Designed miniproteins, single chains, continued (2). Designs and how they scored, part 6

Each design is a single chain, and the fold is of that chain. pLDDT is the mean over its residues in the fold that is shown.

## One batch from the design tools (miniprotein)

Design m4177
Fold by ESMFold2-Fast:
Structure m4177 (fold): chain A 91 residues (1-91)
Amino acid sequence: MIREIALRAVSASLLGIAGVTNAWVALLNPKNAQTHLAAAEQALENAERLTEETERRGRETSEEAQEIADLARRNLERNRRLMEELREQTA
């Protein structure tokens, strides 16, 4: 149970990082900015879905699992803010 919740939290974090990386590539390559931003938004949506799953499982399992879910949520919020900043810079 804790391993599954941790793996989902890690997957959500990796998808968030992939989103930020695509947004950063868009900043460096304006010709393909729209394509990279679309990929970044999709990765962020997938990260949000996994974070919600992690939170639901965490509430049903243990206090440690809930802490992992809370950390995943904070990482998602941080990645969303960074994505918004990068999107503004590429506009």
Scores: mean pLDDT 70

Design m4178
Fold by ESMFold2-Fast:
Structure m4178 (fold): chain A 80 residues (1-80)
Amino acid sequence: SNERILKAIEFIEEIRKELGIEDKPSVNLVDEIRKMVEYAKKKGKLDELVEAFRIITPENQLFHLLVDRVVSELEKEEKK
């Protein structure tokens, strides 16, 4: 629903504000996603962030592959 999409956008926007990147043009999307994923993982909200991305861009397979790859790399480093 539209309300679910808006809440997902608000959640991502809040994370971007906390990271100080809200007002900056995206010069490196991969680095921004990595920072958001690391922040959400530290706060115990990684699953919420991944779900928010899926709600906003459900059919963007390339974007979801990027997010899944970043999450997988961080999880492997945690187990080292």
Scores: mean pLDDT 74

Design m4179
Fold by ESMFold2-Fast:
Structure m4179 (fold): chain A 93 residues (1-93)
Amino acid sequence: MSIMEKLVEIIRKDKKLQELAEEIAKIANDESLSPEEQTEKILELLKEMLELVEELAEEDPELKEYLETLSEEERILLLAMAVREYILEKEKE
């Protein structure tokens, strides 16, 4: 399983991560918010998600070791990609 597939699977198994991912999608599509407000709110939610993902990743040594090689910014970008993948799969259902 790829690192991306592991991250998407973590989101699929955790209700709070699912709720945070859906909130990110809602903010990204909220036309009442400025692009700056959308970016700020999404970044805050991604940081909250990252803390929970890192806790859950304690059970997967390969994922944990990979994440530890990344900066916080790189971890946030990787998580944003996983959230996008999760939302795109859900939209097809």
Scores: mean pLDDT 82

Design m4180
Fold by ESMFold2-Fast:
Structure m4180 (fold): chain A 64 residues (1-64)
Amino acid sequence: EKEKIIEEIREIMLKEGFPEEMVEGWAKLLREGPSEEELDDMIKLFEQSENPESAKLVREIKKL
């Protein structure tokens, strides 16, 4: 479940033009199990970066 959401985030970020290294770093962090604070920070960063779809998917990971 979590891995599928991470793959969707990767695809969206790549489509939006984020560098592969950045996308790989985000995916790795999400797989390693960030804290609630780290997840909230990710959501804020994606929202500020005009990436609301990735922010929504991070919220789905937070609910798992």
Scores: mean pLDDT 76

Design m4181
Fold by ESMFold2-Fast:
Structure m4181 (fold): chain A 65 residues (1-65)
Amino acid sequence: IDQAEVDEGMRLITIGVVKTSASNVLSDEQAQKIVDELEELLKTEDILTALRKADEKIDKLIKEQ
């Protein structure tokens, strides 16, 4: 119970940080897509793996512009 609340808090913080970072370098629509994919990754992957995947995707979008 306590652990589930901590995990949810960490998930929300991670999403917030990634959304803020993406919104600074990408359009709102692109940032939202990154957040949506991060939320999907967080359902199956650990936070560090999901965060790395989201960061890689942001980097790819920046390089492709």
Scores: mean pLDDT 76

Design m4182
Fold by ESMFold2-Fast:
Structure m4182 (fold): chain A 88 residues (1-88)
Amino acid sequence: SVDQQVGEFVKELIEKGTSKEELIKEIEELLKELGVPEEERKKIIEKAKKIKDKSHLLELLVILKRSLLEGTSPEETIEKIEKFFKKL
């Protein structure tokens, strides 16, 4: 299932002890795969770099990985990301 694939993806990042810098790179690559335009990717990455807690970066990665697996449009993906940042 999508939930199982997302869960495994996040589990691997946690078990490897992935750094904040590496999590930011994973976010950038998923945004590219999702077709998010370059200017929007830059804004998202700048906001992500300001996040201090790695758990919040992992939450963003959950949103992005799920969107990729479900075939979510770039526009809908951006809306989900904006809602995520508003909750922080």
Scores: mean pLDDT 88

Design m4183
Fold by ESMFold2-Fast:
Structure m4183 (fold): chain A 96 residues (1-96)
Amino acid sequence: DNQKLVDFWKSLDKDGDGVITAEELKEVLEKLIGKKLSDEQVNNIIKKLEDAAGNKDKDGTIDKADWLAFLRTLDKDGDGTVSYEELINYLKELAK
């Protein structure tokens, strides 16, 4: 669901500046998953997102381009479709 993915990004990008921080990601994921996350778990998620985007200047933040590049890595079927459910399940696995 493309609209749910857009809404999820907007929930992360609280300031509307096109960048999300580890703190913003942690808050949203904790509410979504229903459990507390360690800083190490959140930093691991950030690093996975930065790696997927090909971000060379890893500063612990994710911009809109990084987010879109990351979503492409979740398209395992190669059909150009990534569901909100697939995204959430992936993030839950990273939070283990």
Scores: mean pLDDT 70

Design m4184
Fold by ESMFold2-Fast:
Structure m4184 (fold): chain A 87 residues (1-87)
Amino acid sequence: SHMEALDLETELALLTMQLAIAKKIFERNPDNKELLEEIKKTLEQMEKQARDILARAESLGHRDLAAQARTVLEEIEKLKKEVEKKL
């Protein structure tokens, strides 16, 4: 339904905002290991959320939302790898 799509779009938009914040914190604090460990935990939680949004979008046939969720998931995975390199 349109409401279900709007809910998924809202969840994905919030996740995208959280990713932007995490990336900015990492870029400004690349050598703060304690903060990087907290960012890693947050990214692991966000990865689970992105996978859930993707699965729900796919099950409902929302192809555009599924594609967007997959892109956000890939960006989370890339940032997680960069953070892990610093730990």
Scores: mean pLDDT 87

Design m4185
Fold by ESMFold2-Fast:
Structure m4185 (fold): chain A 94 residues (1-94)
Amino acid sequence: MELKSLTLQRLPSGRVQATATVGKAEESDVIIIEWYQDGEHLRTHAAKAENGKVITSEAEGRPSSRVVTARVYRYNSKTGEETLLGTATLTLTP
């Protein structure tokens, strides 16, 4: 499986949205999105990996200047292997 694209954007609500697209996904593949802000874990989002499908995930951002990071992993449910596919960061300004 490959990560074709990963983007972060801040929404008017103050939430940060990740948009990810994957290719070459297997039936046993799960996408895991790990959210961090200032190095602290915020949340985990898991979704089925589907070729060419857009996956969206959101986390709450603080209104002050902070760094939000989304780390995207492949989890293979047959082997138990977890592989980092990509990382995106967004600096939140007040």
Scores: mean pLDDT 78

Design m4186
Fold by ESMFold2-Fast:
Structure m4186 (fold): chain A 60 residues (1-60)
Amino acid sequence: SEKVEEMKEIVKKIVDEAENEEEAKARILAELGPIAAKLSAEEAQEVSDYALKLLDEKFG
């Protein structure tokens, strides 16, 4: 969905700009949390899985 793609783009930007995993997680929760509440469970899971993958790739 377009919303999932938009969220993934925001996640990628946050992770790329963040200096550490804690900062990235805090920014994702603050910026995407309210919007993610409007997603379906499947869409929210897809965004969450993508965020975890990017966090692991950069900070893992």
Scores: mean pLDDT 82

Design m4187
Fold by ESMFold2-Fast:
Structure m4187 (fold): chain A 60 residues (1-60)
Amino acid sequence: SRRRRDAERNRERIFRALATLQRAGRFPPSYKDIAEEAGVSVVTVHRMSQRMGLNRDIFR
């Protein structure tokens, strides 16, 4: 479905953003940093983080 594809694309964007931030030495990233690198809203990062079972401790 469209919502399923959008969720998967947002997940991929977030994981790519996390890898980019780690390589740049900007770890642990804030939700704002992830949103800017992934090209999504901070609200989207928050929702996807909860959906993926990620918490703030993973970004330490």
Scores: mean pLDDT 69

Design m4188
Fold by ESMFold2-Fast:
Structure m4188 (fold): chain A 84 residues (1-84)
Amino acid sequence: MEAIKLLEEIKKRAEEEGYDVDEAAIERSKQTIKEVEEILEEAKRLGKELDEEQQKKVERVEKFTEELKYLKENFDKVLEEEKK
């Protein structure tokens, strides 16, 4: 859920600055994040190890979350870079 909050906040900031946001891409990202969070919660509750495909999905979302966190912390710099 943290990644979804970051994504929503970044979307809001981008729209506020006058950038177009691909809502379909945002929704797809939210779905993937939710699926991975459910997988992680079930694995923790059951004490189960993730299979190879589940691990790949988790790794993808972790990378994406790290990128969103970086984007939020460096939002002003990223916006300045995009203006070039």
Scores: mean pLDDT 74

Design m4189
Fold by ESMFold2-Fast:
Structure m4189 (fold): chain A 90 residues (1-90)
Amino acid sequence: SRREAIKRAVIALAALLRSITGDYEGIEEELRKFAELFGEDFEELLEEVESLTEDEAIELLAESLRELGYPVTEEEVREQVARAKELAAR
């Protein structure tokens, strides 16, 4: 469903942003707000975020975005993550 695709995209994006920025507290705060807004269990969402490797998060984000109507590939997401890491290192 669209709701499930959004949830998976948010989980994947949270995992990737933690990897890119190292900002655990800021990402956790945004994830908590998402959980409250969508009636999801914050602790379960956080556990899912923490269980993902960077590669798994890239795959999950690409798949979820495709379900939402954005025709992205894992390769395209991986390229964007690499660019984001370069920007974050500045």
Scores: mean pLDDT 85

Design m4190
Fold by ESMFold2-Fast:
Structure m4190 (fold): chain A 58 residues (1-58)
Amino acid sequence: GPGSQPVHPFLDTSDLPPGLGLDPESTARLTRMETDGVDPQVLLDTLGRELARRLAEL
């Protein structure tokens, strides 16, 4: 609601199973993007693309 400022969702990939986790490079990139204040929608889109790529490898 108004007056509430949601923080960027932190992408905690450590809770994901190893097979669904990101490469260390992808994780570092997403962490950097979050630290740089990139829009959460962009972060989620990037995460979704990386997870889709990993799933295609399975």
Scores: mean pLDDT 62

Design m4191
Fold by ESMFold2-Fast:
Structure m4191 (fold): chain A 90 residues (1-90)
Amino acid sequence: GSVRLELEVRIEPLDAETARVTATLRLEADLSELPAFDAAAPDAMQELLDRLAALGYEPVPGSLEVESSERVEGDTLHAETVVTLVVRRA
């Protein structure tokens, strides 16, 4: 189908033990593919968490902020989700 997923992750050190993470998830889907679209976002979040864990980071509780925007262009849905959180070394 015409489902396209892009995940961009930026890590900005705050001090020796903490960092700010900004992850941008971009999704393009044909409107007929909406069930696949809804499934892709949780998988991308799990991939983000797995990458952070592999780097020796753990999320700081309560630091998670999520902003989502979407638009329809013809028969294509464009969605962008920006996730911001603070992480610390485990």
Scores: mean pLDDT 75

Design m4192
Fold by ESMFold2-Fast:
Structure m4192 (fold): chain A 57 residues (1-57)
Amino acid sequence: AAEAQAAALTAQLRANGDKAVEEISKLPGGKEHVELTRKMIDAEAARRAAQLLADAA
């Protein structure tokens, strides 16, 4: 079902983003970029999930 695909995509994007954020947080000044990066990942995941659900409707 499209809902299952949207959920899986969202989870995978967040997991991949968390790994990238972990690497960024190790760099000097990276902590400030981490918060913005997490917000962008969440917004992108939501957008792609919504598109998948719309395409399946």
Scores: mean pLDDT 76

Design m4193
Fold by ESMFold2-Fast:
Structure m4193 (fold): chain A 69 residues (1-69)
Amino acid sequence: SLEEEAKKLMEELKKLKEKAEEQGNTKVVDILDDAIKKIEEALKSGDEKKIKEANETAKVVIDMAKKVL
């Protein structure tokens, strides 16, 4: 489901955020935190379209963070 995908993406974003914090990469921490917040807001809304959009944004952010961290 979109909700299960969102939860999995949120866990991955949180792990990457911890890694970025350990490296002192404040810019990447902020980007990851924004992505986490968007997923949380989408899940709270219960709107499948918003959850899908948040999930797609999260995937892009995760790919970017993995290349930088």
Scores: mean pLDDT 86

Design m4194
Fold by ESMFold2-Fast:
Structure m4194 (fold): chain A 77 residues (1-77)
Amino acid sequence: AAVTAGDLFFSALDLIAQQKYAEALNTLETLLTQFPSQVAPYQQALNEALDVLEAHASTLSAEDQAKLQRLKEQLKA
């Protein structure tokens, strides 16, 4: 397929750079949902991206903050 786990990860980083944090969260949720078996090689980088989003959690809605915490838990499991 043309879209890979890496493509979604780097897309999320680009969205973070644009301060589009909710869109970045949606992209990371898609990554963890569509490519769960392909996230292990990206685990450290994904944790770093989630840490960046958590640094901006005060700008997120309660729903987005809950999504962020769910993604962090999924990545640790």
Scores: mean pLDDT 80

Design m4195
Fold by ESMFold2-Fast:
Structure m4195 (fold): chain A 89 residues (1-89)
Amino acid sequence: KEKDAKEIRELGEKAAEVAREHGLPLASLSILYYGDKSAEDVASGKMSYEEALKKLKENSVKAVLETGEMLGVPERGREAAKEVEKVLE
């Protein structure tokens, strides 16, 4: 439980770094929040590790895609989304 929560947080940090490297700092901040929330849900027993990881992936991909569109760089958002999916799988 505690180990799973730590792993989720570390995966969220890796996904946030991908967003930052692609020039999407607002998405990076959102991903860090989603990572903390997913880790909390696993630690509390509200979600399984698998469900929390799936939710983290969905929220992180959405964050980079939406931020890319907002900044007028949707292709960069899609590139970041592909890399985020690989990091979280």
Scores: mean pLDDT 85

Design m4196
Fold by ESMFold2-Fast:
Parts: C-alpha cells; sequence; structure tokens
Structure m4196 (fold): chain A 92 residues (1-92)
C-alpha cells in the first residue's frame, strides 16, 4: 500500500539517523530528521488508525526535543522506540 511504502522509507531514515547520531554527525542527523518529519506528514494523511498516528507523533516530538537539546542518549532512545513501532506496523 502507499502507506506501507512511506513507513518503509521512514524506517530506512530512522536506521540512517541512528547511525548519524551514534557518529555524533549533527549536520547529517538534522538533515535526516527533517526528511523523516516530511514523510510523517505524508503518512498521517493516509493512516486511518488515530492511535498509531498519536504514538508516531509523540515519539517524533520527543526525538525532536531531545535533538534540539543535543541530548544524544534521549535522541537514540526515542529513535529505537520509533524503529520498533515502525517494524511492528510493517510486520503484519
Amino acid sequence: SPLQEILQKMLELVDKLIEAVKAKDWDEAGRLLAQLQELFVQAVKLEKDKEVVAKLEELLAGISRAFARKDWESTLEGLEELRELLEKILEE
């Protein structure tokens, strides 16, 4: 489905973003986070499960706040939780 393709792209970006954060590559991490947020805007237009949308929104908001504070530990924790959620949605 179009939603599944977007979620797969989001998962790919999350994996790349985790690598950038672990490398402490702030510029690359910021670029990837912006792309992830753009895909999320597309995903919410297609996702009919409001609980799934709310969980994704909460995780992305938490990640964005941690990233803005340069809190690498909290950013990684949030990204790992987002990765797990995306994998569960895609493994149906």
Scores: mean pLDDT 85

Design m4197
Fold by ESMFold2-Fast:
Structure m4197 (fold): chain A 94 residues (1-94)
Amino acid sequence: SPIEETLREVAERLREAAELARAGASRDEVLKVVEETLKILEEMYKKTKDPVIKEAVEATRSLLEYIRSTEDREAILTGLEILAQEIEEMLKKL
């Protein structure tokens, strides 16, 4: 399913962003991965109008705004890990 493939890619990209954050990457490097991930979700939502993709878009936007609002590295890492887990749980329900 294109939706399952997209959610899998999104979870993998969010896990990658978390590993970058854990390794001490800059906030800008982490933001770039999350922004690219959001773009993938937005393009899939335009194509499918799927409510699960819409939920993933909204959650990813909220995380992106949160990362921009905080300098707390541990909070950023936790947010990335939680969202990746939420996307993985969405995959299991499909």
Scores: mean pLDDT 88

Design m4198
Fold by ESMFold2-Fast:
Structure m4198 (fold): chain A 106 residues (1-106)
Amino acid sequence: LPESTATLIGAPGVARPHLLAGLEAARRAAREEGYDELVALIEEMRRLVEAGRAPSPELRRRLVEAARRINAERLARGDPRFVAPAEAPVEELTAIAEAQAAILAA
């Protein structure tokens, strides 16, 4: 995502390095819980972002769903530390990803 200040994680002014840092934090959390599928999804998303491409809405939805399972499980265990790969609703992240994909396709 070259030069993007509006991020897929929904924070105004967040640059690409912050988006990648958020994905890395989510990947570490997923690995700690043994969620290999989520780790793979995050790696695919990172590859697309690094290549300047927006992830598909489907990939985004799967990522958020899987991460929410980890967060719910950690919360249920009384662990105050949880990491979300996204700080915006799934619908908003989907719209951002679609808009960025359209720009990259033009």
Scores: mean pLDDT 57

Design m4199
Fold by ESMFold2-Fast:
Structure m4199 (fold): chain A 98 residues (1-98)
Amino acid sequence: SEDEKILKEAKELEEKNEYEKLKELAIEEYAKYMAEKLPEAKGPMAELMREVIEMIRKGASEEEVKEFIKKKIEEAGQEVDEDLVEAIIKAAKMVNEE
C-alpha cells in the first residue's frame, strides 16, 4: 500500500538522521492529502486553495502566491506557518497538473 511505502521511507530517513528530508516528506504528504480532499471540501481553506490554484493558472509568481496565502491567513487571525504555506502551494500545483 502507499501508506506502507511512505512509512518505510520515513523510517529510513529517521534512521539516517536526515530530519530535513523527513520534514519535506511530511509537507509533501500533507499537500497530497489537501489536493485529494479539495473536490469535496467546503469552507475558508477550500476557498483559499481554489484562489491559489487560479493564481498559478494565470501565471502568478511564487512570491505573489506566497504573499497572498500569508495575507489570507493573517486576515483570518491565525499565525503564518511557513510549512503550511509550502504545503498549500504544493497542493495547488498538484491539482493544476491534473
Scores: mean pLDDT 77

Design m4200
Fold by ESMFold2-Fast:
Structure m4200 (fold): chain A 101 residues (1-101)
Amino acid sequence: MDFSSIKTVEELTEEQKEAIKLAILRVLAENPEGLSELELYGKVLERLGNLYLSEEVFNYVVDELLKEGLIEVVGYDENGNKIYRITEKGREKLREEEKKK
């Protein structure tokens, strides 16, 4: 099993960043009602399978997706964690990536 880990933002390649963005968008598209930050992180790690992602790198990519308008914060869970949901722009980005593969 060829295992990779990304611990810091400085270790993150453009290809890895794009793969993580797409994994987040796919997980949120499968859960259109929204996911808490903790639930999203866990499901993204499961989808990436062979790649470990630190919370620092995960939060960096989530912040970029929020700034790009591809995801949004729709509320907070009972523990005060943000609930994220995919936007229509995020769905469009995911659809364009599906056409390439």
Scores: mean pLDDT 79

Design m4201
Fold by ESMFold2-Fast:
Structure m4201 (fold): chain A 68 residues (1-68)
Amino acid sequence: SMDEEIKQELEDLLVREYLRAVAAGDEAAARRIVELGKQAKEQIDAGEDVRKVKEETLERLREIREER
């Protein structure tokens, strides 16, 4: 389904960004990305709209990147 595709896309994106932060030695960003992924999972498990969770998660990911 579209929701399964969005969930998979979000997981792949978060894993990629986590690995990038780890490779860069950015432990603070890596930890924040893990917490962001946990928050997204909790929101989806609580019945929140997957598309809304994706948009909110992408916005928070941009904030993490802006912190260097």
Scores: mean pLDDT 83

Design m4202
Fold by ESMFold2-Fast:
Structure m4202 (fold): chain A 96 residues (1-96)
Amino acid sequence: SEAVEHLRRAEEAIEAGDLEAAARHVLKALNATELPSEALSRALGAILAAIGALLDGDEGAAAEALAEALEIIAEHADPEVAEAARRAAEAARERA
């Protein structure tokens, strides 16, 4: 449920255009869920790519990278967490 809470906050932040807050909430959700090590590594890589894009001022690339991280979480997490991640990923895709 802690992962679901962070993913809902990530969705809200994405919808508000606050991709920096969104990235932080996605990272907290990732820390609160159990993923296979390969999926965890890929999701962390995508979050780092999002942070890099934000530092470059590329909001579209940041949203795309956040969507990728959220899609990885949705693919590998428990159904409740996966559904919350999928909703946040859809919001991120709309901003990309």
Scores: mean pLDDT 88

Design m4203
Fold by ESMFold2-Fast:
Structure m4203 (fold): chain A 88 residues (1-88)
Amino acid sequence: SESDELFEKIAQTLLHGSEEEQEAVIEKYFADVPAGALKPTLEEFAKRFRENAEKILDVLLKYFRSRGDEKKVKAIEDLLKNGIAKKT
């Protein structure tokens, strides 16, 4: 239940927060996650927030592109290509 509430709070910030609030949330919960461990977390966000999953992933993609994190950019782009962008 606590983890579910945390996922919802993160998603709401990424969808509706300011750029500063979005960056703070990404830095806290995603920036320290290795690229290889990021995919399962992103897939959980995609599964839980299906209608908004593309918007959430786009916010993350913009952040990691701005930081030059090519490995995380590729992981998000691969996820968008393989299911989320197709709205399976």
Scores: mean pLDDT 76

Design m4204
Fold by ESMFold2-Fast:
Structure m4204 (fold): chain A 90 residues (1-90)
Amino acid sequence: EENLKKAERISKLFSEASMLLSPYVTKEELDEISELVRKALAAVKNGDKDKAIEYLNQIKEIFEKLRDRNPEAAEKALSLVDEAIKIVEE
């Protein structure tokens, strides 16, 4: 129950990040991000904090590369990933 609530909160953050980044990403990049989000949410639901943080850090690395396309959108998306990591650590 607790882990399901955390996963729901994190899912909402990534919905926001997707809206911010959608104009600046390719279909292939969007598919990669979506797969990592799915894996992170599965790890959160299973209570596997280490795997969740690993997948979130991989998403963070992808968002960092997007700074070259739109620094403001990338920075906001990175802040949402940092918030997701804090939720995992609760």
Scores: mean pLDDT 87

Design m4205
Fold by ESMFold2-Fast:
Structure m4205 (fold): chain A 64 residues (1-64)
Amino acid sequence: SMYQERLDELLEKKFEEWRKLGAPEEVLEKVRAMVKGDKKVSQKEGAEAFKYLLKLEAEAAAKA
């Protein structure tokens, strides 16, 4: 759907930002799975991965 395509674009843009900050691909994939409702990743694992990415973002902002 149009909304799914837009969400995918926004998610990939955020993933590119996090990759530039040194985020591991494994962590990004856990967040993708959480957003997509993939049963292979628990909500806890997805939430922990997302918190890790937010911490990287905050640390990068503090260094700027």
Scores: mean pLDDT 77

Design m4206
Fold by ESMFold2-Fast:
Structure m4206 (fold): chain A 83 residues (1-83)
Amino acid sequence: MTEENRKKIAEIFEESRPALIKQILLEAGVSEETADELVEKELSLEELKEILEEKGGQKVADAKVQFLESLEDTVEGKLEPIP
């Protein structure tokens, strides 16, 4: 992946991050109203993990946070696809 493409993907990820966090919260059983409030407060990955641990347990929280971190690592260039 090119440096320019990584920056563009990072911008798209940051722009769509609130929607992704909301979807994860809804899937975990958080109400739509509560999910909207948390997204408006710019919920961190650490805060998201704590909420998911409370609702679905540590394993579910770790899996969801790892997925989001994997996306961030890809856009930061830490995880490059082999050509």
Scores: mean pLDDT 68

Design m4207
Fold by ESMFold2-Fast:
Structure m4207 (fold): chain A 99 residues (1-99)
Amino acid sequence: MSPETRERKEALVREAIRAIKAGDLESAAEKAAEAVKLDPAASLEQKKGAVFGFGLLAAEYQGLEAALEVARRVADLLGLSEEEKEEVLRRLEAAVAAA
């Protein structure tokens, strides 16, 4: 990844985190998805990992319902199938319940 692309990705991740903390789940999901899309080589597993990671962060600041909403929106924006989305959402719900 070029230095310019890395800087843009880091800025988008920071904006996604700020949106999560503010409860702006729609903007959070949009910025998170844009950050992931800056890596055209991102595998399906890396995309799923990003959905899970942003979901966990949303759970920390806004709770489980917000976490599932952010994760679902990011998964949709990244083009995950319904099956792939359900897999990540189940894993996220289990992880939050275990904490």
Scores: mean pLDDT 85

Design m4208
Fold by ESMFold2-Fast:
Structure m4208 (fold): chain A 70 residues (1-70)
Amino acid sequence: SQQNLDDAQAMADAATPAARAVLKEMREKGTIEIDGKTYNLADLTPEEARGLMNTAIARAASAAVKAAQA
């Protein structure tokens, strides 16, 4: 819920520009998308939301590296 959105903003403030963009989108949409699966932040515990946010950031970073290598 709001706490998960606030946590995403706090992580964004401390993060790289790429991670900040991902966290901003999650905060605005209220959802986390990983491997084609959508999770609603309101339905997650703070611990689950933090884990999924970190996974989404890692996925985005990996995709950016692969795109740069192509």
Scores: mean pLDDT 71

Design m4209
Fold by ESMFold2-Fast:
Structure m4209 (fold): chain A 104 residues (1-104)
Amino acid sequence: SVFAEIEALVDELVALLKEIAKQLDAQGRVKDAITALMLAVSLSGSAMVFLRGKTPEQADGLIGEADVARDFVARHSTDAALVARFDALVDRLKALAAEAKAAA
């Protein structure tokens, strides 16, 4: 199911944001670590709303939160492999959200 794959992708993005938060905290970057955790909460919330309501507007909200998180990760993470993985997961999420919108 496209919705099950979206849920799995969001769970991976949230796990990566929590990993980034731990790395930032270990570097003494406490404010950035808190921001990463707040982005994880926002992404989870948007996903929950979309997966229950399944509207195009809610899909766009989820994509918006994922793009904000992507921008943060690209600017603040020094882990190139993690940045590349996060970027690829967001691209896949956007493709699946577009598929879900087309099927509605």
Scores: mean pLDDT 88

Design m4210
Fold by ESMFold2-Fast:
Structure m4210 (fold): chain A 61 residues (1-61)
Amino acid sequence: MEELKKKLENIAKALSAYAQGVATRLALEMAKTIPKEEAEKLGDQLAKEVSEKIRKFLEEL
């Protein structure tokens, strides 16, 4: 099971990096309608939520 957990963690890190890139692009588009600082907060919140969901999934294995 430990090997499976480590592989899932590696997959989670790759998915997190990809999702963070998408979130950054969306935040840049939103910055046209809201302050840049608020867009950054939204991006950070999305990255944190994705990270927490992945972490919670691994904990429940």
Scores: mean pLDDT 71

Design m4211
Fold by ESMFold2-Fast:
Structure m4211 (fold): chain A 72 residues (1-72)
Amino acid sequence: SLKESIRKIAQLSTAAGIAYVAGDLKLAQELKDQISDILESLGYTDLAERVRNAPIKDFVKVADKAVEEMEK
């Protein structure tokens, strides 16, 4: 469901932020890619592309904005 997907994206975004702060850039990138894949599978192609292309340092902010857009 959309609500479950939003929850999953929020959880992945939080985990990626923690990974980034901990210096685990590989895990942060993998979690970022998972968020992009979920968005694309739901038809949010433009949001998926923004997340995919966001630098890791900025990605949590971009992912949070994607969740806001999905909640409209």
Scores: mean pLDDT 77

